# Designed miniproteins, single chains, continued (4): the designs that were tried, part 19

Each design is a single chain, and the fold is of that chain. pLDDT is the mean over its residues in the fold that is shown.

## One batch from the design tools (miniprotein)

Design m12671
Fold by ESMFold2-Fast:
Structure m12671 (fold): chain A 96 residues (1-96)
Amino acid sequence: MEEEARRLLQEAIDYLKEAIEAVKNGDREKALENISRALDVVERAYELGALTPEEYERILEHLSRAIDAVLRGDYEAAIEHLKEAIKVLEQALERV
């Protein structure tokens, strides 16, 4: 369980880092795909108890805002929200 929780948190971080690189390259489709993959992994991490309800809510809020920003072409805002989601995930990873 601990090892799986740690793996899921790291996978979510890795997908969001790939999303940031896709945003920087103007690849909207790849950015949204990586955010969607991160959302799936974040949900699984929450189900395993790796995230508190408050951390889960904050991550979902930032990822939702990042998706909206990508769809509007506001890539600077998208990167900021993705970085905030990564920060919450990294804090959770240090506790596991």
Scores: mean pLDDT 88

Design m12672
Fold by ESMFold2-Fast:
Structure m12672 (fold): chain A 72 residues (1-72)
Amino acid sequence: MSVEEAEKKAKEIVEKGKPKIKAAPPEKQKDLGAETLVKATNVVMENVSLDDGAEISRKLAEEVQKIVDEAR
């Protein structure tokens, strides 16, 4: 798939994970955030170059961290 398609799919994984993270107990929110990030970054890393994947993964990590922080 294209870089744009991989980024879109990764963002969809994060968006689908958001309500699950918010509904989870505080101790589980970090674990679900990490799980969501791993799923999203795997889609990127399997489909794009390492350099592109690293940049997109950094942005995904920031978004997931924001979701976890806001869920508190």
Scores: mean pLDDT 79

Design m12673
Fold by ESMFold2-Fast:
Structure m12673 (fold): chain A 62 residues (1-62)
Amino acid sequence: GAAAKLAEIERKIENAEKALEEYKDNPVVRKVLIHELEELLKEITDPKLKERVEKLIERAKE
């Protein structure tokens, strides 16, 4: 259902946030995370989750 899909998306975002924190200085991991987050963004309709992912992509690009 929609609730289960939202929970899975939130979990993916949290995992990506943790990975970016852990591997902030690893350009290969950052590049992979950017691509995964850009793909995840295509699946998100919730505007708050979209903003959260877009902000995370921006941080990963720096």
Scores: mean pLDDT 81

Design m12675
Fold by ESMFold2-Fast:
Formats: C-alpha cells, sequence, structure tokens
Structure m12675 (fold): chain A 68 residues (1-68)
C-alpha cells in the first residue's frame, strides 16, 4: 500500500519539536497547505527542509503564514 515507512508529520509534532526542527517545519507546512497555501510556496519550503536549510525554511514558512 502507499503507506510511508517513516512517520508522517502531523499537528502533534508542532508540540513535540522546536520550531527549527525538521519534523516541526514539515508538520507546519502541511497544515498551511491544508489551509489553502499556494502549492509553489509549499514546495519551495519542503525543498529547503530536505536540503537541511531549516532556518531559511522557517523564515519562508512565517512569510507564507502571513499570506493565509
Amino acid sequence: GPLPTEPVPSEEDLEKYPENDKRYLLAKVILLFKKGAEHGEVAQIVRLINEGKLDEAYKKLKELEKKI
């Protein structure tokens, strides 16, 4: 089935991890996507997270949050 081998980021991760943690940032960007965030902005933030640029991802995430 299409189930991931790694745990899927969730809203629970927002309470467990600091704001610059990969799990926190992935959970937050997924939450913003569900709220109607632009797909291109979401994809850019996910790319930064995957590249380990967590501070840059966090800054772009905060700018995206202000647009929603």
Scores: mean pLDDT 74

Design m12676
Fold by ESMFold2-Fast:
Structure m12676 (fold): chain A 70 residues (1-70)
Amino acid sequence: MSALSLAELGRYYAKQGKYDEAIKYFEKAIEIDPDNPYAWKALSNVYKKMGKLDEAEKYYQKAIEAEKKR
C-alpha cells in the first residue's frame, strides 16, 4: 500500500469523525514517506478538529519542514 493510499484512508476516517483511526493511517503514511507534506498537514487538521491546537501547530510545522525538503 502506498503512502498516498494510506493518507486517503486517513482522510476517509477523519471525514467520518473517526479521528483515532485517521491518525493511525496518517502516521503510517508518514512512516513510508516522511517528506510528504500532505500527510503532516492532514494530521495537523485532525488534531485541530479534536481541539488539540498545540499538537495541530506542531504537526503543521512538520508539514512546512517536509515541503522544504522537496
Scores: mean pLDDT 80

Design m12677
Fold by ESMFold2-Fast:
Structure m12677 (fold): chain A 60 residues (1-60)
Amino acid sequence: MSELERKLAELGSKVVAAAVKLVTAKKQGDLEEAKKAQEELDKLQKQIDELKAQIEKERA
């Protein structure tokens, strides 16, 4: 497995953790923590998209 594919799997685990934080914060009514978790998810999604583009580039 390539290094990029391995990093993609690691980012997936971080997405799950951030999603749990978001759901928990929303249930507790903690809007500030919910915003932080959403920002973390947005950053992780950008990193995943960039890694997917790199993987496609290496395969081509």
Scores: mean pLDDT 80

Design m12678
Fold by ESMFold2-Fast:
Structure m12678 (fold): chain A 78 residues (1-78)
Amino acid sequence: MEEELEKLLKELEEKAKDPDKIEEVLKTLGEIVELVEKANDPELMEKVAEKLLEIAKKTKEHKDLIEKAALYLRNLAK
């Protein structure tokens, strides 16, 4: 996985612990989605979607938002 994506995923996991960080979670998800779309790599899309689903399971508060982003990337990988 790209270093930038790994960094953004770590930032997302940390921000997602805070229910007040919805704006930052949205921004970080947007950056992740844009990078993955630009790479146009179905394997990367699936891998990032899987990691997003793992983060969603841990965060609860922003679970639906993160899961939607993961499903979007999984559908795009088709």
Scores: mean pLDDT 79

Design m12679
Fold by ESMFold2-Fast:
Structure m12679 (fold): chain A 68 residues (1-68)
Amino acid sequence: SGGDHIGEAFRAAREGDFEKAKEHIEEASKLIPNEELASMLKVGAQHLESQGRHESAAWLREQAEKLE
């Protein structure tokens, strides 16, 4: 499901596995409208930022911008 792909994308991004995270975002984009997916990625980025994972947060924000 789209939610499963989002969860895996956030996990991969948190671990710095941006290639795997991108693959899950691409799969989620087939099931979730781009505007909604971008919003979810921004929320995930804020969560990672709050945990001090600045690189992962910045990467997720960049992915969200590409969907808008």
Scores: mean pLDDT 86

Design m12680
Fold by ESMFold2-Fast:
Structure m12680 (fold): chain A 62 residues (1-62)
Amino acid sequence: MKKKIELEIEFSLYLMKATIYEKQGNYEEAIKVLEEGKERVKDNEELVKILEERIEEIKKKK
């Protein structure tokens, strides 16, 4: 199976889940989900970078 497609699916799922928590005002859970996503996609440096940027954006909202 092509690892790139699997990582892109994982990335999308964790971003969606974090967005739901963020919309609920649950920033702590949103950050936790993004940290879990970073572990799942750690083989893709670009995706990790995007999740790190998203975590910083959410931290600014707290």
Scores: mean pLDDT 79

Design m12681
Fold by ESMFold2-Fast:
Structure m12681 (fold): chain A 71 residues (1-71)
Amino acid sequence: DVLKEMLEKPKKLIKEGKEALKKGKYEEAIKKFEEALELAKLAKKVAPEELLPEIEKLIEEAKKGLEEAKK
């Protein structure tokens, strides 16, 4: 299930990015959130409309994480 993997990967990266932020590892957090954002944007291009709200939430979480990490 390629589509499910496309959603699982950015979700996992966002969790890892948030963990890195809590530990003060800003460089790691930035890399994780940037990768998550890129994968979520790719998923948005191929995903059915029903999954778009979930994908958009992942994009927003990644963007917010990047903003916090770059502070």
Scores: mean pLDDT 81

Design m12682
Fold by ESMFold2-Fast:
Structure m12682 (fold): chain A 83 residues (1-83)
Amino acid sequence: MSPAELAEALRRGAERLRAMGERAAEALPEKREEIERLTREAVEHLLKAAEAAEAGDLEAARKHAEEGERAAKRMAEVVHEGL
């Protein structure tokens, strides 16, 4: 995978995660604020990872992607607890 391909994949991931978080927040009004916050954190980290990947800084890209994955997993836990 080239840096440009990695950046595109990360941006697509951020778009999908935003859409998922938006639907989850609508489905779980009591958890809406927490879901929205965690979704924003995950999206921000994935976008930073994409920027780092485009710059050729694959180490920074991995670190940001890892932070984004952590926030996304936390969001999934909140959604699961709300079911």
Scores: mean pLDDT 85

Design m12683
Fold by ESMFold2-Fast:
Structure m12683 (fold): chain A 72 residues (1-72)
Amino acid sequence: SEEKKKLFQELMDIGVELVKKAVELSILRRELARTTDPEKQAELQARIDELNAEMDKLVSREKEIQKKLEEL
């Protein structure tokens, strides 16, 4: 069905975004570990916190889509 196709496409798009954000998170964590400047540490931590929040929202949406696919 077209509904299932759209849900699968959204699930794939979420998967791609999660991988991209996980890579960015890994890079930022490495930069944070190497940074001695308190202002730069605060900026990196803020971006890490933002990415974690965005990833949590994506994971929640992924679970919603998986549940919808099971009900179809």
Scores: mean pLDDT 90

Design m12684
Fold by ESMFold2-Fast:
Structure m12684 (fold): chain A 69 residues (1-69)
Amino acid sequence: GGVAGDAASAGAAAGAEAARGGASPQITKGMEQAGVNSSSGYQGGGLAGLGLRAMGRDEAAERAFAAGK
């Protein structure tokens, strides 16, 4: 359904934004992978949000949490 697609999209978008912000490729890959692995549920967005939070990107993290929930 659309919710699973939105969670996967949020993970990919979070990874892309982190890359644009100069984050390491390992971190962006981890966030994208977490989004993909959890795409069947809301957790994809939550995991992506946690990754962004660890990087100090609160606004992007909040957006990922909202998209994943």
Scores: mean pLDDT 56

Design m12685
Fold by ESMFold2-Fast:
Structure m12685 (fold): chain A 71 residues (1-71)
Amino acid sequence: SLEEKLEKKLEEIKEEAIKMGVDEEEVERLVEEAKEAIKAAKNDIQALALLLAYSGELFYLARKAIRKKKE
């Protein structure tokens, strides 16, 4: 289903963010929040929009983590 595909993509983003140095607890919290939000979505377009929004937040955190690793 679409929900399964979105959850799989969130897990891939989670692994990548942790690999880039984002705090594991912070990533797990955001991914759990994203999964709950997607499950509560009224339709597929809202579920996709939520995935994009949470992905953007995780990418922002990943950029900050990469900059810190350059120290």
Scores: mean pLDDT 80

Design m12686
Fold by ESMFold2-Fast:
Structure m12686 (fold): chain A 120 residues (1-120)
Amino acid sequence: RIEELRRGAEEAQARADKLFDEAVKLLTEMGNLASPELAKEAIQAVEEARDNPFKALETAKEYADKILEVARTQPDAEEIVSKVEELRKKLLEKMEEYVTARNDAIALRVGAEELERKAA
């Protein structure tokens, strides 16, 4: 039971890490289309917020919106904005999945620790 909860927490954390890496790739792609500088700032800010999944999601939303505004100033704005909007949708989906996976990992780990304390 305790080992099953620990394994579940490790699996959920591995899923969260994969989703976070995918989100970072999406931020990089958005940056390449509109603002590489904002993308680097976004990646650093989201990494700093990684241990707080809701803050990481909010940070990703804020920077995605800033990158989208820069896209609107480009010479081929309509095409670039369309591509950035699609990447933004994927980014937010990955970050929402990250929040779920990270919260699952925390809950399972805490559950395992509580069962260990009760058994001791």
Scores: mean pLDDT 84

Design m12687
Fold by ESMFold2-Fast:
Structure m12687 (fold): chain A 100 residues (1-100)
Amino acid sequence: SNIDKLEELFKEMLELAEKALEGKISYEEFVKRMSELAKEFTEVALEIDPNIYNNPLYNELEKALVGVLVYLAEKDFERAKEMLERMKEKGEELLKYLKE
């Protein structure tokens, strides 16, 4: 289902961000793979909710994801970790909303 696919994509996004924080992948590889996953996540989310771009939870998730990218680029691992925790929180809230 679209919900199951969205959950799997989100889990893969979180795992990828954790690997980047741990230095297990390069920043360049992280950006490339995360951009591909985020694009597919948004495409699946649009199939569930055509108004997803107006969803506050989606907007907060997107802001947190951008924060992870920015702070990893700056090698600010403390703030990158805080943004990853925010991304997890808002993504889980969004998934719960879309299931209801």
Scores: mean pLDDT 90

Design m12688
Fold by ESMFold2-Fast:
Structure m12688 (fold): chain A 60 residues (1-60)
Amino acid sequence: SELKQKLLELIGKILDLIGDIWEIEKHKDLSDPEVQKEIEKLEEELKKLLEEMKELDKKL
C-alpha cells in the first residue's frame, strides 16, 4: 500500500528530526539566538510532518 509506505517514510523523517533537535540541545549553547532559530525551524518542520502523518492515518 502506497499510504503505508508514505506513513513509514514520514515516521523515519520525524525520528530523524527529533534526533537532530536532541543533538543540538545536548551539544550547542541554547542561550545563543542563532541556535534557538535553528531549533524553531526544526520544530516547525516536525509539526508539519506530524500533521501529514495524522492526515495519512485518517486514510488508512
Scores: mean pLDDT 83

Design m12689
Fold by ESMFold2-Fast:
Structure m12689 (fold): chain A 76 residues (1-76)
Amino acid sequence: EELELSEEQQKLLKELEEAMEKFYKALKEGDYKSAGEYALKAAELARKIAEMLGDEAGIEAAEKMKKKAEEIIKKG
C-alpha cells in the first residue's frame, strides 16, 4: 500500500504522475512532440520505480512506453 512506499519512491511516483498529466494534456492539444517528450520521461520514471521494486513486468511495460514515446516524437 502507499503507506509503505519509501520517500524516494514517493518522489518518483509524483514526478511520473506529473509527466503523465502533461502527456495527456499535450495529446489533447495535438502537440505530439511535447506529448512524446513527456511520455519518454514518464517511461524512464516508471522503469526506475519498477527496478526499485524488482518488477520485471513493469520494466518491460516501461520499455514499451519508451518506444511508443519515440514514435510520437518522430510524428510531431
Scores: mean pLDDT 78

Design m12690
Fold by ESMFold2-Fast:
Structure m12690 (fold): chain A 74 residues (1-74)
Amino acid sequence: MEEEKKRAIEEAKKAGEIYALTRDNPLAQRRARDIIAGIAASHPEYRDEIVKAFNEAYEDALKRREEERKQKLQ
């Protein structure tokens, strides 16, 4: 049970990162949203935590993307 919750949260975080990295690709963003919707539907007891993990990962990935943008070179 606890491992299933951890897995769902980790999958939600990955979907959030994909959503942030694919902002210029509407199809990829839609797929990321479908992933999080599927995870939330499969684990209704953890829905709020799953959505929170997605949003936090999305914001973290955007922050990292902005840091990379500030670097002229890789």
Scores: mean pLDDT 77

Design m12691
Fold by ESMFold2-Fast:
Structure m12691 (fold): chain A 55 residues (1-55)
Amino acid sequence: MRLEARVRADGTVEVRNEKGELVDTAKATSPEELAALLREYFARGVTRVELDLPA
C-alpha cells in the first residue's frame, strides 16, 4: 500500500494511504523537526509529499 504525506501551512503532517484514510499525524514546530519527520516517513514507505503553502 502506498503512503502519501501532506504538510499543512501550520506544520501539521498528515500521512494517508491509497484509500485516503489518515494513518498517522504529527506536528513539526521547526524546519529541523519537519525534516526528521519526513525522513522517518520516507523510511516507512511514503513516496509523495505535498506542501500546503500559506496564502
Scores: mean pLDDT 78

Design m12692
Fold by ESMFold2-Fast:
Structure m12692 (fold): chain A 60 residues (1-60)
Amino acid sequence: MAEVERLIRTYEALILQAENDADLEEIRKRGLEVAKTLPEEDRQRMEEAIDEAVARRKAS
């Protein structure tokens, strides 16, 4: 499995487990920092997945 898929699943799980908005923003920032270490295509994919997961979590 591609590394980006594993990272996306990991950060999606962390975002869903976030107890409050401050934890959610910290996890998002860390995920985006990790995404910057990936090739451009994988970085874009991970950033999109993180943003979608955060939006879903806030909407819940």
Scores: mean pLDDT 80

Design m12693
Fold by ESMFold2-Fast:
Structure m12693 (fold): chain A 81 residues (1-81)
Amino acid sequence: GVAEGAAAGGAPAGADSASVENAARAIAAMTGASLEEARRAAREAAEEEGTPDRLSSAAFARAAKRAGAAGTGPPPAAPPG
């Protein structure tokens, strides 16, 4: 069979990035890791879970734990917008 058809509003790349970035920010704030590390961990967790569209609680926890291991430190974490 020949597949034909266009995806109905396949949200812009920003949507995926926003989701991962949003999670990364939360992870960074919680673990104290750098945003880059948090973002990387979040993306890996999402991909590993198989839910790149969104992070499951388990995936989020894994990402946070992984990021936390990379960025350990109790400094005043005040992430700007």
Scores: mean pLDDT 68

Design m12694
Fold by ESMFold2-Fast:
Structure m12694 (fold): chain A 56 residues (1-56)
Amino acid sequence: MEEEAMKKAKELLEELKDKSLEEQLAALRKLEKELNVKLIVEQTEDKLVLKGVEPK
């Protein structure tokens, strides 16, 4: 489950790489609700970096 969540989150960020950080974050938060997990994300000036996933 955690590996699937990480894979989907990475794919989502790649698809949204040209979108705003707000749109990327909103998409990740929607994914968290659908998969019932918490995504650990670091925000930099240019992008969001996925650090890990925790079960809820």
Scores: mean pLDDT 76

Design m12695
Fold by ESMFold2-Fast:
Parts: C-alpha cells; sequence; structure tokens
Structure m12695 (fold): chain A 74 residues (1-74)
C-alpha cells in the first residue's frame, strides 16, 4: 500500500470508532491525504482538521497525532 492509502485506512478506522458522519469521515480522510501529498507538519495537519465542521479540538488533535504516527512508521 502507498503511504496515502495507509494513512487513509488508519483515519477511516478511527473515524468509524468515533461514530463520525459520512461527511465528517470523508473530510478527515481528505485532510489526511492532503497532509501526505503536501508534506504538512503536525501543526498544519491540526489546523486543517480543526476546519472540519463538527470535529472537536480533541478529536482534531488525535487525528493529527495518528496521521503523524503513520507517516513516521513509513
Amino acid sequence: MSLEEKVEAAVERFADELGLSPEQKEAVIKAARDAVKNNYSYEEILAKLKEIPGITDVQAENFAALVNYVIKQS
């Protein structure tokens, strides 16, 4: 799997665990993909995730940490 696919799979699973709506889940997956493609820093990933309607700051921080973790494992 590509790095983008690995990151998308990880955030999709976490979004499902949180019970996010389909629209929120799609937005998080897109933000994660963009983060990999554009080499976003943790702070840039976090800022993008916080822009998603209905995502709490704590959820955004957890998603940003997850994306960063998957990138560092690759």
Scores: mean pLDDT 83

Design m12696
Fold by ESMFold2-Fast:
Parts: structure tokens; C-alpha cells; sequence
Structure m12696 (fold): chain A 79 residues (1-79)
């Protein structure tokens, strides 16, 4: 599943379990927004979450953002 793939990828980047769960919740919400056609709101949610997570980790913001975006788009397509 896109969420389980994302969980493994984010853990590999050194994010804590709490940070991973925050990212997964944001991805689930972003997927709902993408499915509703609210693309800008979905992208803003992912960007804001990636910025917060990168501030507390060594993981690059852009890498977190790309992984979360890929997972959200895949999840939205699965419904």
C-alpha cells in the first residue's frame, strides 16, 4: 500500500515513529483533498508538514515533500 511504502521510506530517512505517523495522517488528508479536486490545498498541507518534519530531522524538506506527494497521489487514485 502507498502508506506502508511511505512509512518504510520515512523511517529510512531517520524520522521518529511520531513524525512518521504525523506524515501518514497528512498524506491521508491530502489524498482526500486530491480526490475532491482540491489540488492546491492538498499540496499546501504536504508542504507545511514536510517543512515542520525537516526542521526537527536531518532529512531534506524536498525529499519528504516528494515522498509524501507520491503517496498521496497514489492513495487518491486507489480511493
Amino acid sequence: SPLEELRKQLRSLGLSDEQVEEALRAVEEAAKLFAEGKVIEAQDLIRETAERLSAESTAPKNQIYLLMTEAAVKLAQEK
Scores: mean pLDDT 85

Design m12697
Fold by ESMFold2-Fast:
Structure m12697 (fold): chain A 77 residues (1-77)
Amino acid sequence: MPSPERLALLQQGNKAISNAQTAVDNGKQGKSTKQQVLQASDEARQASERLREAGLDQGSEVAQQQSDQAEEVAKQL
């Protein structure tokens, strides 16, 4: 079992990933501003770095992918 601290970090990472995916979907539908999508991208990128530092490499990669997708969508807004 991961420590309570690692579990909290994983939960925070999953939240950031989910928020970034929602921002991508809303951005594509014109329901989010460029600033909102960029904010979600930045939060997912920060979560990716924290997950990588904790050795949660798979979560880190998913967070990075969501960050990259959100940044790409924001460029079109």
Scores: mean pLDDT 82

Design m12699
Fold by ESMFold2-Fast:
Structure m12699 (fold): chain A 55 residues (1-55)
Amino acid sequence: MTPEDKKKFIEYLQKVYGLSEEKAKELYDFILEKDPNIKTFEDAIKLLEEWNKEG
């Protein structure tokens, strides 16, 4: 994922889910650890939504 997409994702988590910057960064790192093939902001959002639906 590009640095720009990472920034977008962290800002999205803070604004939409009300997460702190630290928690948003932790979730981002967790997502990349689970699927290192995620390349875009949209792919990261899709994976997060699937996890929230299942858990």
Scores: mean pLDDT 77

Design m12700
Fold by ESMFold2-Fast:
Structure m12700 (fold): chain A 122 residues (1-122)
Amino acid sequence: SKAEELLERLHSPDLAERIEAAVEMARLGADPAVVEALKKALESPDPRVRALAALALGASGRAEEVFPLLEKALEDPDPRVRAAAAVALGMLGDPRALPLLEKATSDADPRVRRAAELALAE
């Protein structure tokens, strides 16, 4: 399927191909198959793939479906994924994210703190 093809491209060794796949998945975020593929990408062993999946989910505009996924991504062991989740929650604009983003401003990694601060500033 197209969703499966995009998920495979998200794991490409080519950074440009990974970004192109993430952007297309974000545009197709209303498709349940694409959302399911992004959920699988959030469980990838590669933190770069998990970060791109979080950003694509945030850009999808589907706050109700994606909010719990991004909440979980804020607890990811890799700070790149936590920073991407903070940015994604800011892009969704869902007020349920406010206490999560406020907590993330105290994260151990400065990238996560900055992402949360920018998300809270709109």
Scores: mean pLDDT 83

Design m12701
Fold by ESMFold2-Fast:
Structure m12701 (fold): chain A 113 residues (1-113)
Amino acid sequence: RDSNEALKLTKKGYELFKEGKYDEAIKLFEKAIELDPNNALAWLQLGEVYFKQGKYEKAAEYYQQAAEAAGDEDLVLKSKAYKKLAEALEKLGKYEEAKEYREKADEAAKKAE
C-alpha cells in the first residue's frame, strides 16, 4: 500500500536526517511524497532538511506543501508547518509574510482543540 510504504520511507528518512545524512534523507522523503503526495509529514521533514542546509527558499516551499497536504484533517501538523514556514521566511527577511503565517499557525492550533 502506497501510504504505508510512504510512511516507512518517511520514518527511515527521518533516521538518516538525525544522522546528518541529508542527501539520503531527501531521496527517501522525495520517494515518500511520490508514493503519497498527501503525506504531510514527509513534506514537513523535507523542509526541515533544506532548512538545516540553509536553503530557506526551498524549505519555505516544502513547509507550504506540508500545510496544504495536512489540510483540515491534521490541524496540529498544519500549525507546525505554518510555524516552520514563518521561521524560514524570517531567515529570508520576509517579516510581514512571516507574521501572516504565524497568525495562520495560531488559528490552526486553536481549531485543533
Scores: mean pLDDT 88

Design m12702
Fold by ESMFold2-Fast:
Structure m12702 (fold): chain A 67 residues (1-67)
Amino acid sequence: SVMDEVKALVMETVKKLEANKNDPKAQQKIYEEAVARLRELLADDPERAAQVIAALEAYKADIQARA
């Protein structure tokens, strides 16, 4: 399902952000690529896209706070 792909993408993105916690440029690129893909996967459901992107931003902020 689309939601299974979304969950897999979010989990993989969080893993990549953790691996690059000391590289802000790499983190920005990883985040932007994930957001673009999420918007493509959820093009027909912009409210859900916004919710998932907000969750990803929260994960990114948490990783940055622990760096």
Scores: mean pLDDT 84

Design m12703
Fold by ESMFold2-Fast:
Structure m12703 (fold): chain A 56 residues (1-56)
Amino acid sequence: MEEIEEIARKAAEMGHALGLTEEQVLGLVRREFEDKSEEEQEEAQRIAREEYRRLT
């Protein structure tokens, strides 16, 4: 979980800084975790969305 949280938050921060939309950031996170469990993919996407919105 800790590793997933770190990667998801970093993706949201980088995506936001680069001017990517929330949907684009979520897409990148979902692809990055495609080889992980469904639960982990959902958790990563949720964390990234929350972080992106926190930055906005």
Scores: mean pLDDT 80

Design m12704
Fold by ESMFold2-Fast:
Structure m12704 (fold): chain A 92 residues (1-92)
Amino acid sequence: SLEEEAKKLHEEAQKALAAGKLEEAARLYREALDLYYEAHKEEYMKLTGATEEQLEELRDLAAEAMAARILGDEEKAKEYAEKAEELLKEIE
């Protein structure tokens, strides 16, 4: 399943991070998050009333925030996180 594949990619990302392979870890986290959102997208749309476009934007912002944090770009990580928070307020 997409959720099982996402979990495996997340585990690989954790191993890459522990090994100091920061760029590989960031890539794997982005891929894991993408699959996780695809697995739960329909449920989230029904529960929140969010559009598919809004959920895809949230996924992308969350993925970029995590990648920036892993690569040590705290300012960019904060910027992406703040954009995600503003979009969440719009969905509520």
Scores: mean pLDDT 81

Design m12705
Fold by ESMFold2-Fast:
Structure m12705 (fold): chain A 92 residues (1-92)
Amino acid sequence: MNLKVYRISGEVNGVPVTGTIVELDDGKALVAVTAPSQEAADAIEKKLREAGAKILRRETVAGKYQITAEFDSLEKAIEAAKAAGLKVEKPG
């Protein structure tokens, strides 16, 4: 299975954020982002919900906050990341 993984990097409200976007076989997109603080995670979750994402999980791993969300399409996920001021890097 050749998964195309788009990498996300940048800042949300001055806080560094990293993540990935993966297109699923049904055309939906999974977005996973890591935030260094609870406040950054809250801001990211709010922006994802406002962009139409379904929040699948939010968990604390190794002192960081990870949010996983689903968009109806890869295009919507990329547009939401760019609208939040994040850089999206194509796979390869």
Scores: mean pLDDT 80

Design m12706
Fold by ESMFold2-Fast:
Structure m12706 (fold): chain A 64 residues (1-64)
Amino acid sequence: EKEIIAGVADIYLAIGNLSLKKGDYQGAIEDYEKAIELYRQAGDEDGVRFAEKNLEEAKKKLEE
């Protein structure tokens, strides 16, 4: 079900956010990429957009 897939994506997004707060930028990137893939499978365009924004932030932090 698409709702379940989107829910799993939300969990990956939340774990990625926690990794980002801990300074684990590589872990955050991996979790955000998984969240984006799951949001796309669910057809959740807003979820894809939010996860992509967070992914870009994590990548920028990694390059600092």
Scores: mean pLDDT 84

Design m12707
Fold by ESMFold2-Fast:
Structure m12707 (fold): chain A 95 residues (1-95)
Amino acid sequence: SELQADLDRLLEAMDLVNRAIQALKEGKYEEAKRLAEQALELDPGNVFARIILAEAYLKLGEYEKALEIYQELVDRMPNNKYAQELLKEAEEKLK
């Protein structure tokens, strides 16, 4: 069943996102990046995985990569204040 395969991929992506959040909290930024990238391979539309990846890039000093992700999030969600605030933070780090 395609529905079962899709559900299994979504559940695995959610587990990877939760593990990536924990890695960010523990200061394991390269681990958080890897886990977020794996979540995006399973669920390319996962907004939370993209946010975690961008936050990991910010912490690793990869400001241009973080900016690109936050810009894409703002473009898709122009009324989302949280996405706007993250974009502004990344832009300020590039100064």
Scores: mean pLDDT 84

